# Ledger of designs, part 78: designed miniproteins, single chains, continued (2)

Each design is a single chain, and the fold is of that chain. pLDDT is the mean over its residues in the fold that is shown.

## One batch from the design tools (miniprotein)

Design m6697
Fold by ESMFold2-Fast:
Structure m6697 (fold): chain A 96 residues (1-96)
Amino acid sequence: GLAEAEKLLKQAEDLRKKGISGKAKEMMKAEPEANAFASLEAGKYWVEETMKGIDYGDAFPVSEEGKKVYKETKEVGKKVEELEEKGKKLKAEALA
């Protein structure tokens, strides 16, 4: 029903917000010399785009820790997308 759809959409939003903030901070620590992570705001923008499946370019992450955070960021993005798709489908079915 609608309650299940709302729960999934809320879980997706909570996971996205935590993922963006958390992974941005992790990338700032892993890539401290990268201009793209010179601010938390820049780091959040990169993480959000990466979670959407957008490749930001081959320039980084260059460190092994940065590459790990990059892969984890993509995994969080996929989980968010799956929760949103399930929530939207249940909402559409409940309103039909």
Scores: mean pLDDT 78

Design m6698
Fold by ESMFold2-Fast:
Structure m6698 (fold): chain A 58 residues (1-58)
Amino acid sequence: MERERVEELARRLAERSPVVPAASDSFVDALVKEGWSREDAERIRDLTARLSVESIPE
């Protein structure tokens, strides 16, 4: 269940922002503050980065 949410959010973030956030630590911390576990936040970060590279690698 959480894996599906992680993948869905990563796809949505990649669609809105095709570039990887400059500060990955701040990105993870922001997700944790919004209620995501650290593990899920790191997964979202990694998946968003991978999906963003497939769109526009800048």
Scores: mean pLDDT 63

Design m6699
Fold by ESMFold2-Fast:
Structure m6699 (fold): chain A 66 residues (1-66)
Amino acid sequence: TEKQKLIQRLIGLKLRKIGLQFDLDRLQAQLEKNPDDKALQAKIAAIQAEIAALDKEIAELEKKLK
C-alpha cells in the first residue's frame, strides 16, 4: 500500500542519516585535534547540510503517515 511505501522510504532515510551522524562524530573528533583544518571544516559543513536536508524530508514523510 501507499502507507507501506512511505514507511520503507522513511526507514531508508533514517538509516542514511545514522551513517552520516557517525561520519560527523568522527570528523568532529578529528577537528578537535586539528581546529585549523579548513578542509575538514568544509567536510563537516557539507555533512551537516546533508543531515539537515534529510531531517526536512523525514519530517515531511512523517506528517503524511500521521
Scores: mean pLDDT 87

Design m6700
Fold by ESMFold2-Fast:
Structure m6700 (fold): chain A 90 residues (1-90)
Amino acid sequence: SEEEKLAQEIVEVLAELDEEEREEALAAIDRQIANAENSNFNEEAKEQLKKALEHLKEALKNAKSDPELALEHAKEAIKLVEKAKELQAA
């Protein structure tokens, strides 16, 4: 599926990051969670987007040590982003 292919690509990119790049990426995700909270998105879309970013954060943390867990988190992040888009468009 397109979701599985995208999730695999995400995990592969995250697994290639060195420790410094990984820390910078984690900080960037935390900033995006704060940005989502302060956005003009509707509340339900905002909640789904924040959940997606938390799953992306877990995918990043696990990309090298537990690729299967990272893939599950990446898949969930993709699904939650799509749900946020639907809720914002409604």
Scores: mean pLDDT 87

Design m6701
Fold by ESMFold2-Fast:
Structure m6701 (fold): chain A 94 residues (1-94)
Amino acid sequence: MLTERQKHEIVVRASELHEEFLKEHPDLDELETRRTFGKILSEMLEIAERAAREGKTLEELRKELEEYIATLPEEYKPLAERMAEVVLEVVEAS
């Protein structure tokens, strides 16, 4: 199962990526981007927790994250891809 320490690390690192994304995309609405970021983070954590409970491999987790990212608006895909990499790195390291 995903630990509280792993969840905390994902949240911290994803938040840093969100701040960088806002700086790179000044034309995007900041409040809407923050709301979308929160939804992406929540869903990725749920995907990771479900994968851990079901004993899925890192490759299977990657596929589930990629399938979720494919449903997102194009402008948020780069942020979501970076967040997915953070999730995979944290899960592999612990």
Scores: mean pLDDT 85

Design m6702
Fold by ESMFold2-Fast:
Structure m6702 (fold): chain A 60 residues (1-60)
Amino acid sequence: EEEERYLEGLVEHFIRSATSEEQVDALLAAHRAHAKYRGLELTDEQLEEIRKRVLEALKA
């Protein structure tokens, strides 16, 4: 439940902060690296889902 809320927060943050696909990719890479040191590992599937949702929102 906390992980799901965390992922939703990331999607919202990236939608507000990123203006291009390149920025989305940079934010995902930075977050993955940081989260690993916090003991919160995001799977490749979760990162891809976040990427898809953010890019879809940017196109709307």
Scores: mean pLDDT 72

Design m6703
Fold by ESMFold2-Fast:
Structure m6703 (fold): chain A 99 residues (1-99)
Amino acid sequence: SAAEEESKKALEEYSGIYLVAQRLVERGEPVEKYSPEEIKEMVIKVAEELLKEAKKLGNEEAVKTMEKNLEFIEKTDPETIKKKVEEFAKLILAERAAE
């Protein structure tokens, strides 16, 4: 279905970005404290960790998804990555405020 394809694409593009946003929110650290370059380095590190975990579990489909995630992050400019991390951080904070 279109929804399943959109969900897969979201994982391929946003898995690392979402986890960085979540970790920063959990630590009470504002995204604005970090440069776009620092945020991109954090996201690359998380994307590499996700790929390593997928490989360790032997899940070939997850490996392909995480390889695409890492490639997307590496090819995307730091300012765009930071903006997307800020968007997810705001969503996470709003969800926590709503309980």
Scores: mean pLDDT 84

Design m6704
Fold by ESMFold2-Fast:
Structure m6704 (fold): chain A 112 residues (1-112)
Amino acid sequence: MKGVPLEKLLEYAKKIAPIAEANGEVLIVGLNPEAKTGIIITLPGDASDEEIERAAKLAAYAGATVAIVMGPEEAARRLAEALREEGIKEVIIAKDAKEALEKLEELVKKAE
């Protein structure tokens, strides 16, 4: 379980969401043309507190209203807390890429 390649997640996100773009360790997803911005973040098991804080601030800067976090349970939990502190109210922790994509598809359908 080494980090899921964001490039593969981007290909799937483009099939289920109207807008999807990758930037570094984050995948930015437009849920619909007039709706909320989603973000998907993948963390390595050894992610530092500084990397976690940087990811949370980047999500807030991108205007994310919902975040899906993937990674080892402890790192994902820390990032979820940091995201909520930055004002992102809806944070979903996914155990793997399959769950993350299923949650993303649910968010896209609810935004319609």
Scores: mean pLDDT 67

Design m6705
Fold by ESMFold2-Fast:
Structure m6705 (fold): chain A 58 residues (1-58)
Amino acid sequence: SNVPEKLLRLMHLLPDPSLSLAEKARLSGFPSLATATREFTRAFGVSPAAARARYLAR
C-alpha cells in the first residue's frame, strides 16, 4: 500500500528471463537501473538483481 506502482511493476517483471534488469527498470517507469536499484532496495530490503536470482534459482 505504501509501495509506488513502478516498484510493484518492477517486482512483477523480475521473473521474466527475456528482459534485462535495465529493460525491466525502463518498462516499470524508472529513468535508470541505478535509480530502480536504490528505490527497490529501500522498499524491499534486497536489490532487484538479488530478487531476480532468487526467482531463477527456483
Scores: mean pLDDT 79

Design m6706
Fold by ESMFold2-Fast:
Structure m6706 (fold): chain A 100 residues (1-100)
Amino acid sequence: MNDIEKLDELAREASKGDPEKEREFIIFVVELAKNIKSLKGANTFLALVPGYHPLLPERAAVAIELKLENPDMTPEQIADEVLAMSDEEIRARAEKVAAA
């Protein structure tokens, strides 16, 4: 499906360390995951995220968590907040999503 192919392409580009490509990836994850209503649903969605970079699935998890907690935030606002987080904060938050 075109959306899964686009997710793979964006994940691969984001893994190269370009912040703008990481932002595009997170925005797309939030838009693709718009029908997810729980952290358990977020965990299921994470199985679709390629692990080209060790923190890429974790950033996707945190983006979905933020959207669930803050439904009024735009995908762009969520992407900016996730990119502002430290690697340590991303790992800690993603671990909570994985535990759900």
Scores: mean pLDDT 75

Design m6707
Fold by ESMFold2-Fast:
Structure m6707 (fold): chain A 89 residues (1-89)
Amino acid sequence: MEEELQKAIDELAERVSREVYEYGLRLAREQGLPESLAEGAGLRARRLVRDTATGKGSYKPLTQGELELAEEVKKKVAELQRKLKEEAE
């Protein structure tokens, strides 16, 4: 039901945020950039995933890369919604 879907969306948002943060942190260290850029990217990715999945919130894609990420998130969430609805019975 809605609660199961919300929980799955939250888990997806946390996972994507962590993955973006870790990748950004590695790049920042390798390129000599501030690690705070990775922290900001992770937080933004978390917000973007949640807002895209729920259709709510104030975070919107600001760059072409964020638009592509939002499309991938929509695709993944649609797949997850389908599976959860089939299993809810």
Scores: mean pLDDT 69

Design m6708
Fold by ESMFold2-Fast:
Structure m6708 (fold): chain A 80 residues (1-80)
Amino acid sequence: MTPYELIVEGLKLIDKAEELAKKGQPEKAEEILEKGYELVKKGLDMIYEKLGETPLIKKLEKEIKEKVEKVRQLIEEAKK
């Protein structure tokens, strides 16, 4: 898989985790979120190795971290 395919696949899993948390399945949401975030990290690491640290990559990493944290909050809300 290309780095972009890894990031896209990971983001799809993060979106699925958000949906599962909203449906009241926090344990499954946690598993899928962890898997999705690992794929995103792998893709980002490959881009960093090739291109180095750029402002665009920093912005993308920040946006992804904020999205992951938002899904983590939804999982905690679902657990109560």
Scores: mean pLDDT 82

Design m6709
Fold by ESMFold2-Fast:
Structure m6709 (fold): chain A 95 residues (1-95)
Amino acid sequence: MAVREEVLSRARAETRALALAEGLSEEEAEERAEAVVEELERLLSEEDFEEMHRLITEEGLSVADALAAIGLRRNGRERTVEEIRELVERRRAQA
């Protein structure tokens, strides 16, 4: 399977689910999902998609958690998978 397509498909589904949980309409959720997919396509390299796919499939991370992990690595910050999950959970709790 194309790694890029799998990651983008997962990102679309996750973003839609989160938007619907926030009380947005199906149309608004789809628009948000499309915006996220376009941003990922612009922001991420082929290597970033491969890394995200590995984190999602091997480590069981969500797309949001995998994106945080690659962002932290690109900024030269060292984090474990558990620490990344805690950071994401804390951000969600403060939102």
Scores: mean pLDDT 72

Design m6710
Fold by ESMFold2-Fast:
Structure m6710 (fold): chain A 96 residues (1-96)
Amino acid sequence: MEEERRRKIAKGLQDIVLGKKLGGVYLTDPSKRTNPEGGRLVARGSMTLYTELKMSPEELRELASMPLEEVLEKMIEIGKEEGLSEEQLEEIRKAA
């Protein structure tokens, strides 16, 4: 069902936002303790974006350099384009 795909996308977008908020995605600074949960959420969300949305590895790396506010805006835009419900979009906003 198309609803199952939308649920996977919604969870992936939420995982990216929450993972970024928790300090996930600092693969390049060994002096900063990456929050393990944040890193795990970003990895899971990135895999969902790669498999379901065909987002390139380069686009996923760009998300790592964006501030949380820009990542949230990008995730909401993707969610709207993929036809997510307002309830699903609100859950993504709450993750920030």
Scores: mean pLDDT 75

Design m6711
Fold by ESMFold2-Fast:
Structure m6711 (fold): chain A 77 residues (1-77)
Amino acid sequence: SNDDKLDELIKQGASGTLVSIGSLLSTSKKPLSARELAGMLRVSQSTASSSLKRLVELGLAVSSKGKDGTTLYSGAP
């Protein structure tokens, strides 16, 4: 959609953890936890969690609950 194209342009122009997490979620074949993303990007779990919450608020990610009660995140369909 036009919104997806605008979003992609924003991601290409923006820097930082938010864009990196968004890209990882869009390319990941499995849901990821904040802890896994924090480890992958070498940032704090707090930073990863804040970025994930923002991506969910923007409609760019969805959250689900894993079998162990851990919150998992994936790219929006």
Scores: mean pLDDT 73

Design m6712
Fold by ESMFold2-Fast:
Structure m6712 (fold): chain A 79 residues (1-79)
Amino acid sequence: SSLAESVRKIIDSFTAAVEPRVADYRARAAALQARLAALQAAGAPAAEISRTYARLLGVSFPVAMLEAIKEAEKREAEQ
């Protein structure tokens, strides 16, 4: 079906875009986690904490989605 083909193309495009950058995304996530902890310890304004958290989600989400895709592929191979 055209929907299944479209979904496959989206997943393939996402994987191709994210997989080469996983190490970079993980490094940025670690730096942002450290920044978030420092801001919380310093009692920084809620707006600054929220912006840092949003940036953390932006770099963590692509890696989490790639890991979910790979886990789904493993489960399919095991069944």
Scores: mean pLDDT 85

Design m6713
Fold by ESMFold2-Fast:
Structure m6713 (fold): chain A 85 residues (1-85)
Amino acid sequence: MADEYEEALFKNPDKVVELPPELQARLERIEKKIDETIEKNKDKPFSEIMDEVAKLIREEAESFLERLLATAYAMDKVFEYIKKK
């Protein structure tokens, strides 16, 4: 019961704080665009992937909190990609 929720929070520490639904929806859109940008550039060097992702976050994120959370998501995704290579 509660243990499953606690395990999910442990896997996603960035989600320990409840986000407003509007902010969560905005972040979900940014995260999807990050995934698309990584897929489009996955044959490029790590530095170029990071530059493209940083540009996307700068363009799409309106608040500091959105930029922080989107950057954390992007770093996890890019590191996962590098680890598989």
Scores: mean pLDDT 70

Design m6714
Fold by ESMFold2-Fast:
Structure m6714 (fold): chain A 94 residues (1-94)
Amino acid sequence: MDKEEAEKLIKEGREAAKAGDLGKAVDLLTEALKSPDPKVRAEALVELGRIAPSADPETRERIREAVKEATKAPGLEVLGAVLRALGELIGVEL
């Protein structure tokens, strides 16, 4: 996946989340996590963390799984985004 393709997925995912379609938002943002660009992956993780508190339990588990997969190939920016996303998930699970 090229950077422009992944950035488009992030934009579409953000728009889906604003429309209340959290399932579509997670699908699009999780696809963006396949980007080789650590900054794009970090942005996708931040957006996933942002929607996690409003998501149903099944969707939150999908977000958690995507975050765990992202930690297997971390860059500094990806690690920062993962910690932020995990913080939001922990907040809704407590």
Scores: mean pLDDT 72

Design m6715
Fold by ESMFold2-Fast:
Structure m6715 (fold): chain A 78 residues (1-78)
Amino acid sequence: MKPSEEEIDELFEKIEPLLLTIFGKDSVSQSPEAQKLKGLSDEEIREIAREVLRKNYEKIKSPQEAIDLIVKAALEKA
């Protein structure tokens, strides 16, 4: 079954602070992958996140699993 936009928004709100920590804060890893992710804007991160959540919502059992899928998708676009 496809998730509703409200379900996607609720999950996104829970993970957004963690995503911004990974992608935009000084606590981000020094790995080459992390450096590529730092180049993404908040809007680009939001768009990638929402796309991943729409496709994978049924498989996501925790906020961390959602974050891992979003990071993987972002790296594929970088």
Scores: mean pLDDT 70

Design m6716
Fold by ESMFold2-Fast:
Structure m6716 (fold): chain A 69 residues (1-69)
Amino acid sequence: SMEEEAERIKESLIEAGKAGDLVAVRAGIKELLENFPKELAKKILEEALKEIDNPEVRALIEEELKKLE
């Protein structure tokens, strides 16, 4: 389902974010924004942000969330 696919992207974003892999994080955000409804993408990014402590990754996700508002 769409929700299961979005959840897998969230898990990948969290893993990449914890590793500080900005390239993988950007790719995951792009896939999420291009292939999923705006509200679902927003919820996944908000949930990922709660589990990532890396400040550069957090800033990137916060910037993308701001664009969705």
Scores: mean pLDDT 86

Design m6717
Fold by ESMFold2-Fast:
Structure m6717 (fold): chain A 106 residues (1-106)
Amino acid sequence: SSKTVVPSEETKKILEEAGITRESLEESELVFSILRWLVENGEVEVVERHEDPLENVLGPSNEKGKELFEKLGLKSLRLGDLQGLIEAMKKAGLIEPYEEVLKKLS
């Protein structure tokens, strides 16, 4: 199946603030862009640092970050767990597989 996803209106606003105005994105591109923007804007921070950056653990650093993590059902996120974050975003309704959006429009 396609790795292309469609962001929800809430997620789309975050992407637009990060300078991304695309209606659909590959899962990895979307997640990387969101995490970069959240860290740069001080909403998410590295709460546990390791020599391997993929083992670094991210957590919320302010109320907006806390709200996002609660919506995702996460307490923290390890950088190497990209697939776990993608699945959490799908379950929270923040992104949808492109095929599911097409079915709703048919």
Scores: mean pLDDT 74

Design m6718
Fold by ESMFold2-Fast:
Structure m6718 (fold): chain A 81 residues (1-81)
Amino acid sequence: SREEVRERVIELLERALELHKRGDLKGAQEIVAEIERLLLEAGVPREVRLRVGYLAARALQSSPEEAEELVEEAKRYLREA
């Protein structure tokens, strides 16, 4: 269901943040790619996919503190959409 996909993506966003904080950039990038694939396969609207993908990708290029804020923004956006 759409709700199951949302919860799975939120879980993956948290995992990508954890990997980023540990310096596992490759692992974090692989999780972000998985998020983008799951959203596309689930037929999530383009605007939602683009926003979540942008926030996740930007988080991986940010400080740990900024990455936490960007991930929380992505999670809030997913819950509201």
Scores: mean pLDDT 86

Design m6719
Fold by ESMFold2-Fast:
Structure m6719 (fold): chain A 93 residues (1-93)
Amino acid sequence: KKEKIEKLEEALKKALEMIPKESGGNEYTRKEIEEIRKLIEKAREEGVTPPEELYLLLKALEEILKKAEELGKGANEATRYLVEKAKEIFNAD
């Protein structure tokens, strides 16, 4: 569990480093944020505690979007990298 959080933080750091090199939009980043928010809301509606991993990923994606908007850059590639790494990390074992 703790090791997975540390791996996600490292993936976020690498994703943030990609943003200054990107061109294009933030549509994929906004879509992923919205999808995760919907998953959290659905869990709440069903009376289930949302997994901690969803909140951590949402926070990381929001940081990516904020950084891209501050720099006037796109975050689609950074988001793809982070989401792929999160799937690997949270689905390992």
Scores: mean pLDDT 78

Design m6720
Fold by ESMFold2-Fast:
Structure m6720 (fold): chain A 100 residues (1-100)
Amino acid sequence: KEEFLKKFKEVESQVGELYLLVLEREISLEEARERAKEIAKQIEELIKLAKELNMPEELIKLLEEAYELAKQAAEAKTMEEFEETLLKLAKLMQKIRELL
């Protein structure tokens, strides 16, 4: 669990940092999408680790939902769409943290 918690906190921090950059309009949509793509890969790694550690099915389902939101953000057509999707991801990451 220690490795999972450390990796999870790193990913949650990256989501928060990206959200701040988007709100302040300090990042382009292209760069924001690339960062979201990298976050999606890291969430995929978290899902694999959670399954390996036999973590609760409820937690795995929430991580899978987070993965889909990160993928949606990576495919966003506008900055507004990106911001809305990323906010949903940030809120979901907070819910997952509460279960850890």
Scores: mean pLDDT 87

Design m6721
Fold by ESMFold2-Fast:
Structure m6721 (fold): chain A 76 residues (1-76)
Amino acid sequence: MLEELIEKAAKEAEELIKKNPGQDVAIIAEEDGEVLGSAVAKSPEEAYEAAKRAVDQAVAAGAKKPKVVVKPASPP
């Protein structure tokens, strides 16, 4: 289940980066409306590692059924 969540988030991040070259993508893992993990992917090759980091952070924080949101990272 967590592996499927990571793979889904990674694919969404890869697609966003490929459609918007130069745009960083934020991967956010949340449970009950609280952000428990997050990572940023800057290239398609980083998408899986970033998704895994966000989900691993949420699980380490005690999440049992985290929800993952993939969106463009806010400009600084």
Scores: mean pLDDT 80

Design m6722
Fold by ESMFold2-Fast:
Order: structure tokens, then C-alpha cells, then sequence
Structure m6722 (fold): chain A 85 residues (1-85)
């Protein structure tokens, strides 16, 4: 139990660090338990006055954490949507 929780925490910290490095801004983190083994990690960053949300769907198997799915908006995709509105 403790080792699995540590692996999950380490993976979440790694993902947050990568997003902070990518955008050069502070990232806000939300973690939602979908099941005993599945977690949704949402990372929010404000880039040029726009909120960018990256979603990582994680599966915990023993001491390993796998990224099952990623959903993310790029700054270019957000700018294109804003221009269309």
C-alpha cells in the first residue's frame, strides 16, 4: 500500500514539474480517484491569460504507475478556439 501510494505521488510530481517547465508558470493540481487503481490528474496553468488544462489518466498496478490516456490543450489549440469565438 505505502509503496503504491509513493509511486503515484512521485508520478504526479513528475507530471506537474514537466508542465511547469513547459509553460514557465505555476501549475495547479487536482487529483480524482476514479477507482482503487485509476486516478485522474488535472494540471492547470495560466498561459497568456488562458487556462490550459492537461488531463492524465493513470493506472496503478503494484508499484508501477502507467499513463493510460492523455488529454491536453496546446497554447496554439486554445488560441485557435479563442479566435473562433
Amino acid sequence: MAAANQALAEKIIELAREEEERYGVQVYLTVSALSDKEYLVELSAMVDGREVVTRHYLLVEGTEVKIVKREYDTPEDIAAREAAE
Scores: mean pLDDT 72

Design m6723
Fold by ESMFold2-Fast:
Structure m6723 (fold): chain A 89 residues (1-89)
Amino acid sequence: GEVFVAAIGADGRVLASARVAEGGRAVLELPEPATTVAVVNLGGEELRVRVTGTGADGSTGVREATVPAGGMRVLDLGRPATRVEVEVS
């Protein structure tokens, strides 16, 4: 399977995006802090995603979600992140 990932700023603008295959990983270095990550499952099977947001101060937060086949999850990072790492399993 595969997911589409978008890192979204406080104003709702997409700051960066990537496609991540099952078993894969992507790192999004951001021009501005993201507050939210949207994950769309492009496949026919449920996928698990782990999103790690890193703030400008080096603090990290982790969000995990199960994304249904053809579905979407919107993950609130809780704090602004300048780097987002996504892992798919």
Scores: mean pLDDT 87

Design m6724
Fold by ESMFold2-Fast:
Structure m6724 (fold): chain A 68 residues (1-68)
Amino acid sequence: APPLLSVEEIIARLKEKIEKTKNPKLRQMYENLLATVEALVAAGADPEEVAWLGQSGLRFIDLEEKKE
């Protein structure tokens, strides 16, 4: 299994995906996930739980991108 990414790595990867994606639906999905991750960090949520949520969401959106 790939290693769990840090919150910082998740945020960086989401920002990269938002910048590089040409599909507006996928961009919105990445933006929504980024907003959720940033809101949880601001609320003082556990960084490991936030990173796991972000990594899981990223994997889901990446699978949707591969269907295009």
Scores: mean pLDDT 81

Design m6725
Fold by ESMFold2-Fast:
Structure m6725 (fold): chain A 100 residues (1-100)
Amino acid sequence: RRMELLDRLLAAVDARDLEAVRAVVEEARRLGDEGLVAVGTHVIRLLEAGEDPYADPYSLYVLFAAYSTDPELIERFRAYLIERLRRLGMLEEAAKLEAE
């Protein structure tokens, strides 16, 4: 369930779909998933400001890890960010996350 919610959040962020991100945050809040709430809320602020949510992917990872108690979710989010950064050619940022 929480893994599916993480996948939905990441898909919504990739689509830059503010309404979909908000829907995921509300579901995460209902489930008590503070990591997804923290990241989703931060992404909403970035998207509302017209900023790239992946401009500082390390901060997204640190924020998620600080509030999430599920090591499998933390590792899945980290792995997703690393793959995304590699596709974008952000190899230094990807290496920084891999060193965690």
Scores: mean pLDDT 78

Design m6726
Fold by ESMFold2-Fast:
Structure m6726 (fold): chain A 57 residues (1-57)
Amino acid sequence: TVKTSSGDKPQKIAAELKAKGVTSVNIQMPFFPTSGSYTTPAALTTAGITVNSISFE
């Protein structure tokens, strides 16, 4: 499971998971209703990682 935060770099997370051979992930996001601009799932998908689920904390 990947937890997202406002300080994270989605591309860095994607690169680290790719380097470890991770092919699929579950994403956990903060429960803020204005977090509609989610870049982490798009960055992971672009890096070739499948997003299995998105949940809110």
Scores: mean pLDDT 65

Design m6727
Fold by ESMFold2-Fast:
Structure m6727 (fold): chain A 86 residues (1-86)
Amino acid sequence: DALRRAIARLEERFAAALATGRMEAVDEAESAELAAALAPLAPLAEEAVAEVLPEAEASEPTQENRAKLLARAFALFLERAREALA
């Protein structure tokens, strides 16, 4: 299943980012492939971002705060995506 493979790929990249303390950029081809595979879950991603948006607007624009908010939004997205695929 392309959707489950895309989620597994995102989990791998997220785990690597946490281990290195850095979010690696996805190349254009991989980004397009992931976006296409994850299209059915786009509403869940939007909801996850909306949940952290007020905190993002209130936070200082530091790299640490941005990384924290992105990690939180991503964790919420993955939780909901796993529930949708169960």
Scores: mean pLDDT 68

Design m6728
Fold by ESMFold2-Fast:
Structure m6728 (fold): chain A 107 residues (1-107)
Amino acid sequence: MVKLEGKVEEVEVDESTYSVEVLSPGKVKAVAYQTNEPGLKYELVLESPELTPEQLKEVKELLEEFAKNLAAATGTPENISPEDAKLLKKAVENLERALQIANEAAK
């Protein structure tokens, strides 16, 4: 079973940053902080059946790229620049690839 849970909250953010934490071989957490006004914290948890070490490494790297690109976007949802749009597209593409690997492991 593959499950994706996302949360967004308004927080005070001094600088954009991101982190990815492996909670278990089947659970990876990505966090991204954006320096918008107000600052935004994005939290994403990907839960799957136990991944192989190779699958887990690739999923972690893809979620790191997801969080990195998301943290680099600085526009508000109402005023997204072309640069922010490119970053968000790259974030989504990396997330979709991570989901594909998790779904393949679930078969």
Scores: mean pLDDT 80

Design m6729
Fold by ESMFold2-Fast:
Structure m6729 (fold): chain A 62 residues (1-62)
Amino acid sequence: GPISEEEVNEALALAMKGIFLANHDLTEEQIKELDKIIEEGVKANDVLGALRKMQELIERYK
């Protein structure tokens, strides 16, 4: 059947998480916070907002 917008947003969020994990050495606490950001972004149907919050997380822990 057709892929829903929600499924596309979830797939994009998971792909972005993979890219962040590949490019940054995150602690378990940071990964947990990243997962929360992704979950809330998918729930809100706001993948761009989730990406911004993920970038803010990385910058905060530099």
Scores: mean pLDDT 74

Design m6730
Fold by ESMFold2-Fast:
Structure m6730 (fold): chain A 64 residues (1-64)
Amino acid sequence: MEATIRLDSSNLGKLMEALGVEKGSLVRVRVLDEETAEVVSLETGKRIRISAADARSLIHLHGV
């Protein structure tokens, strides 16, 4: 499961801070296994790990 997401919601501020990007930035979310997912900034290439559950929620709520 994989999607591109725009960080245009105030509740995504923690992801913006962790990736060093601003509101409106595009990120790619990938589920890697049952527990783990990654978020990659399309602007900077910076990667962070998140839970697979959080990744699934992000894709369903914010997927573009």
Scores: mean pLDDT 79

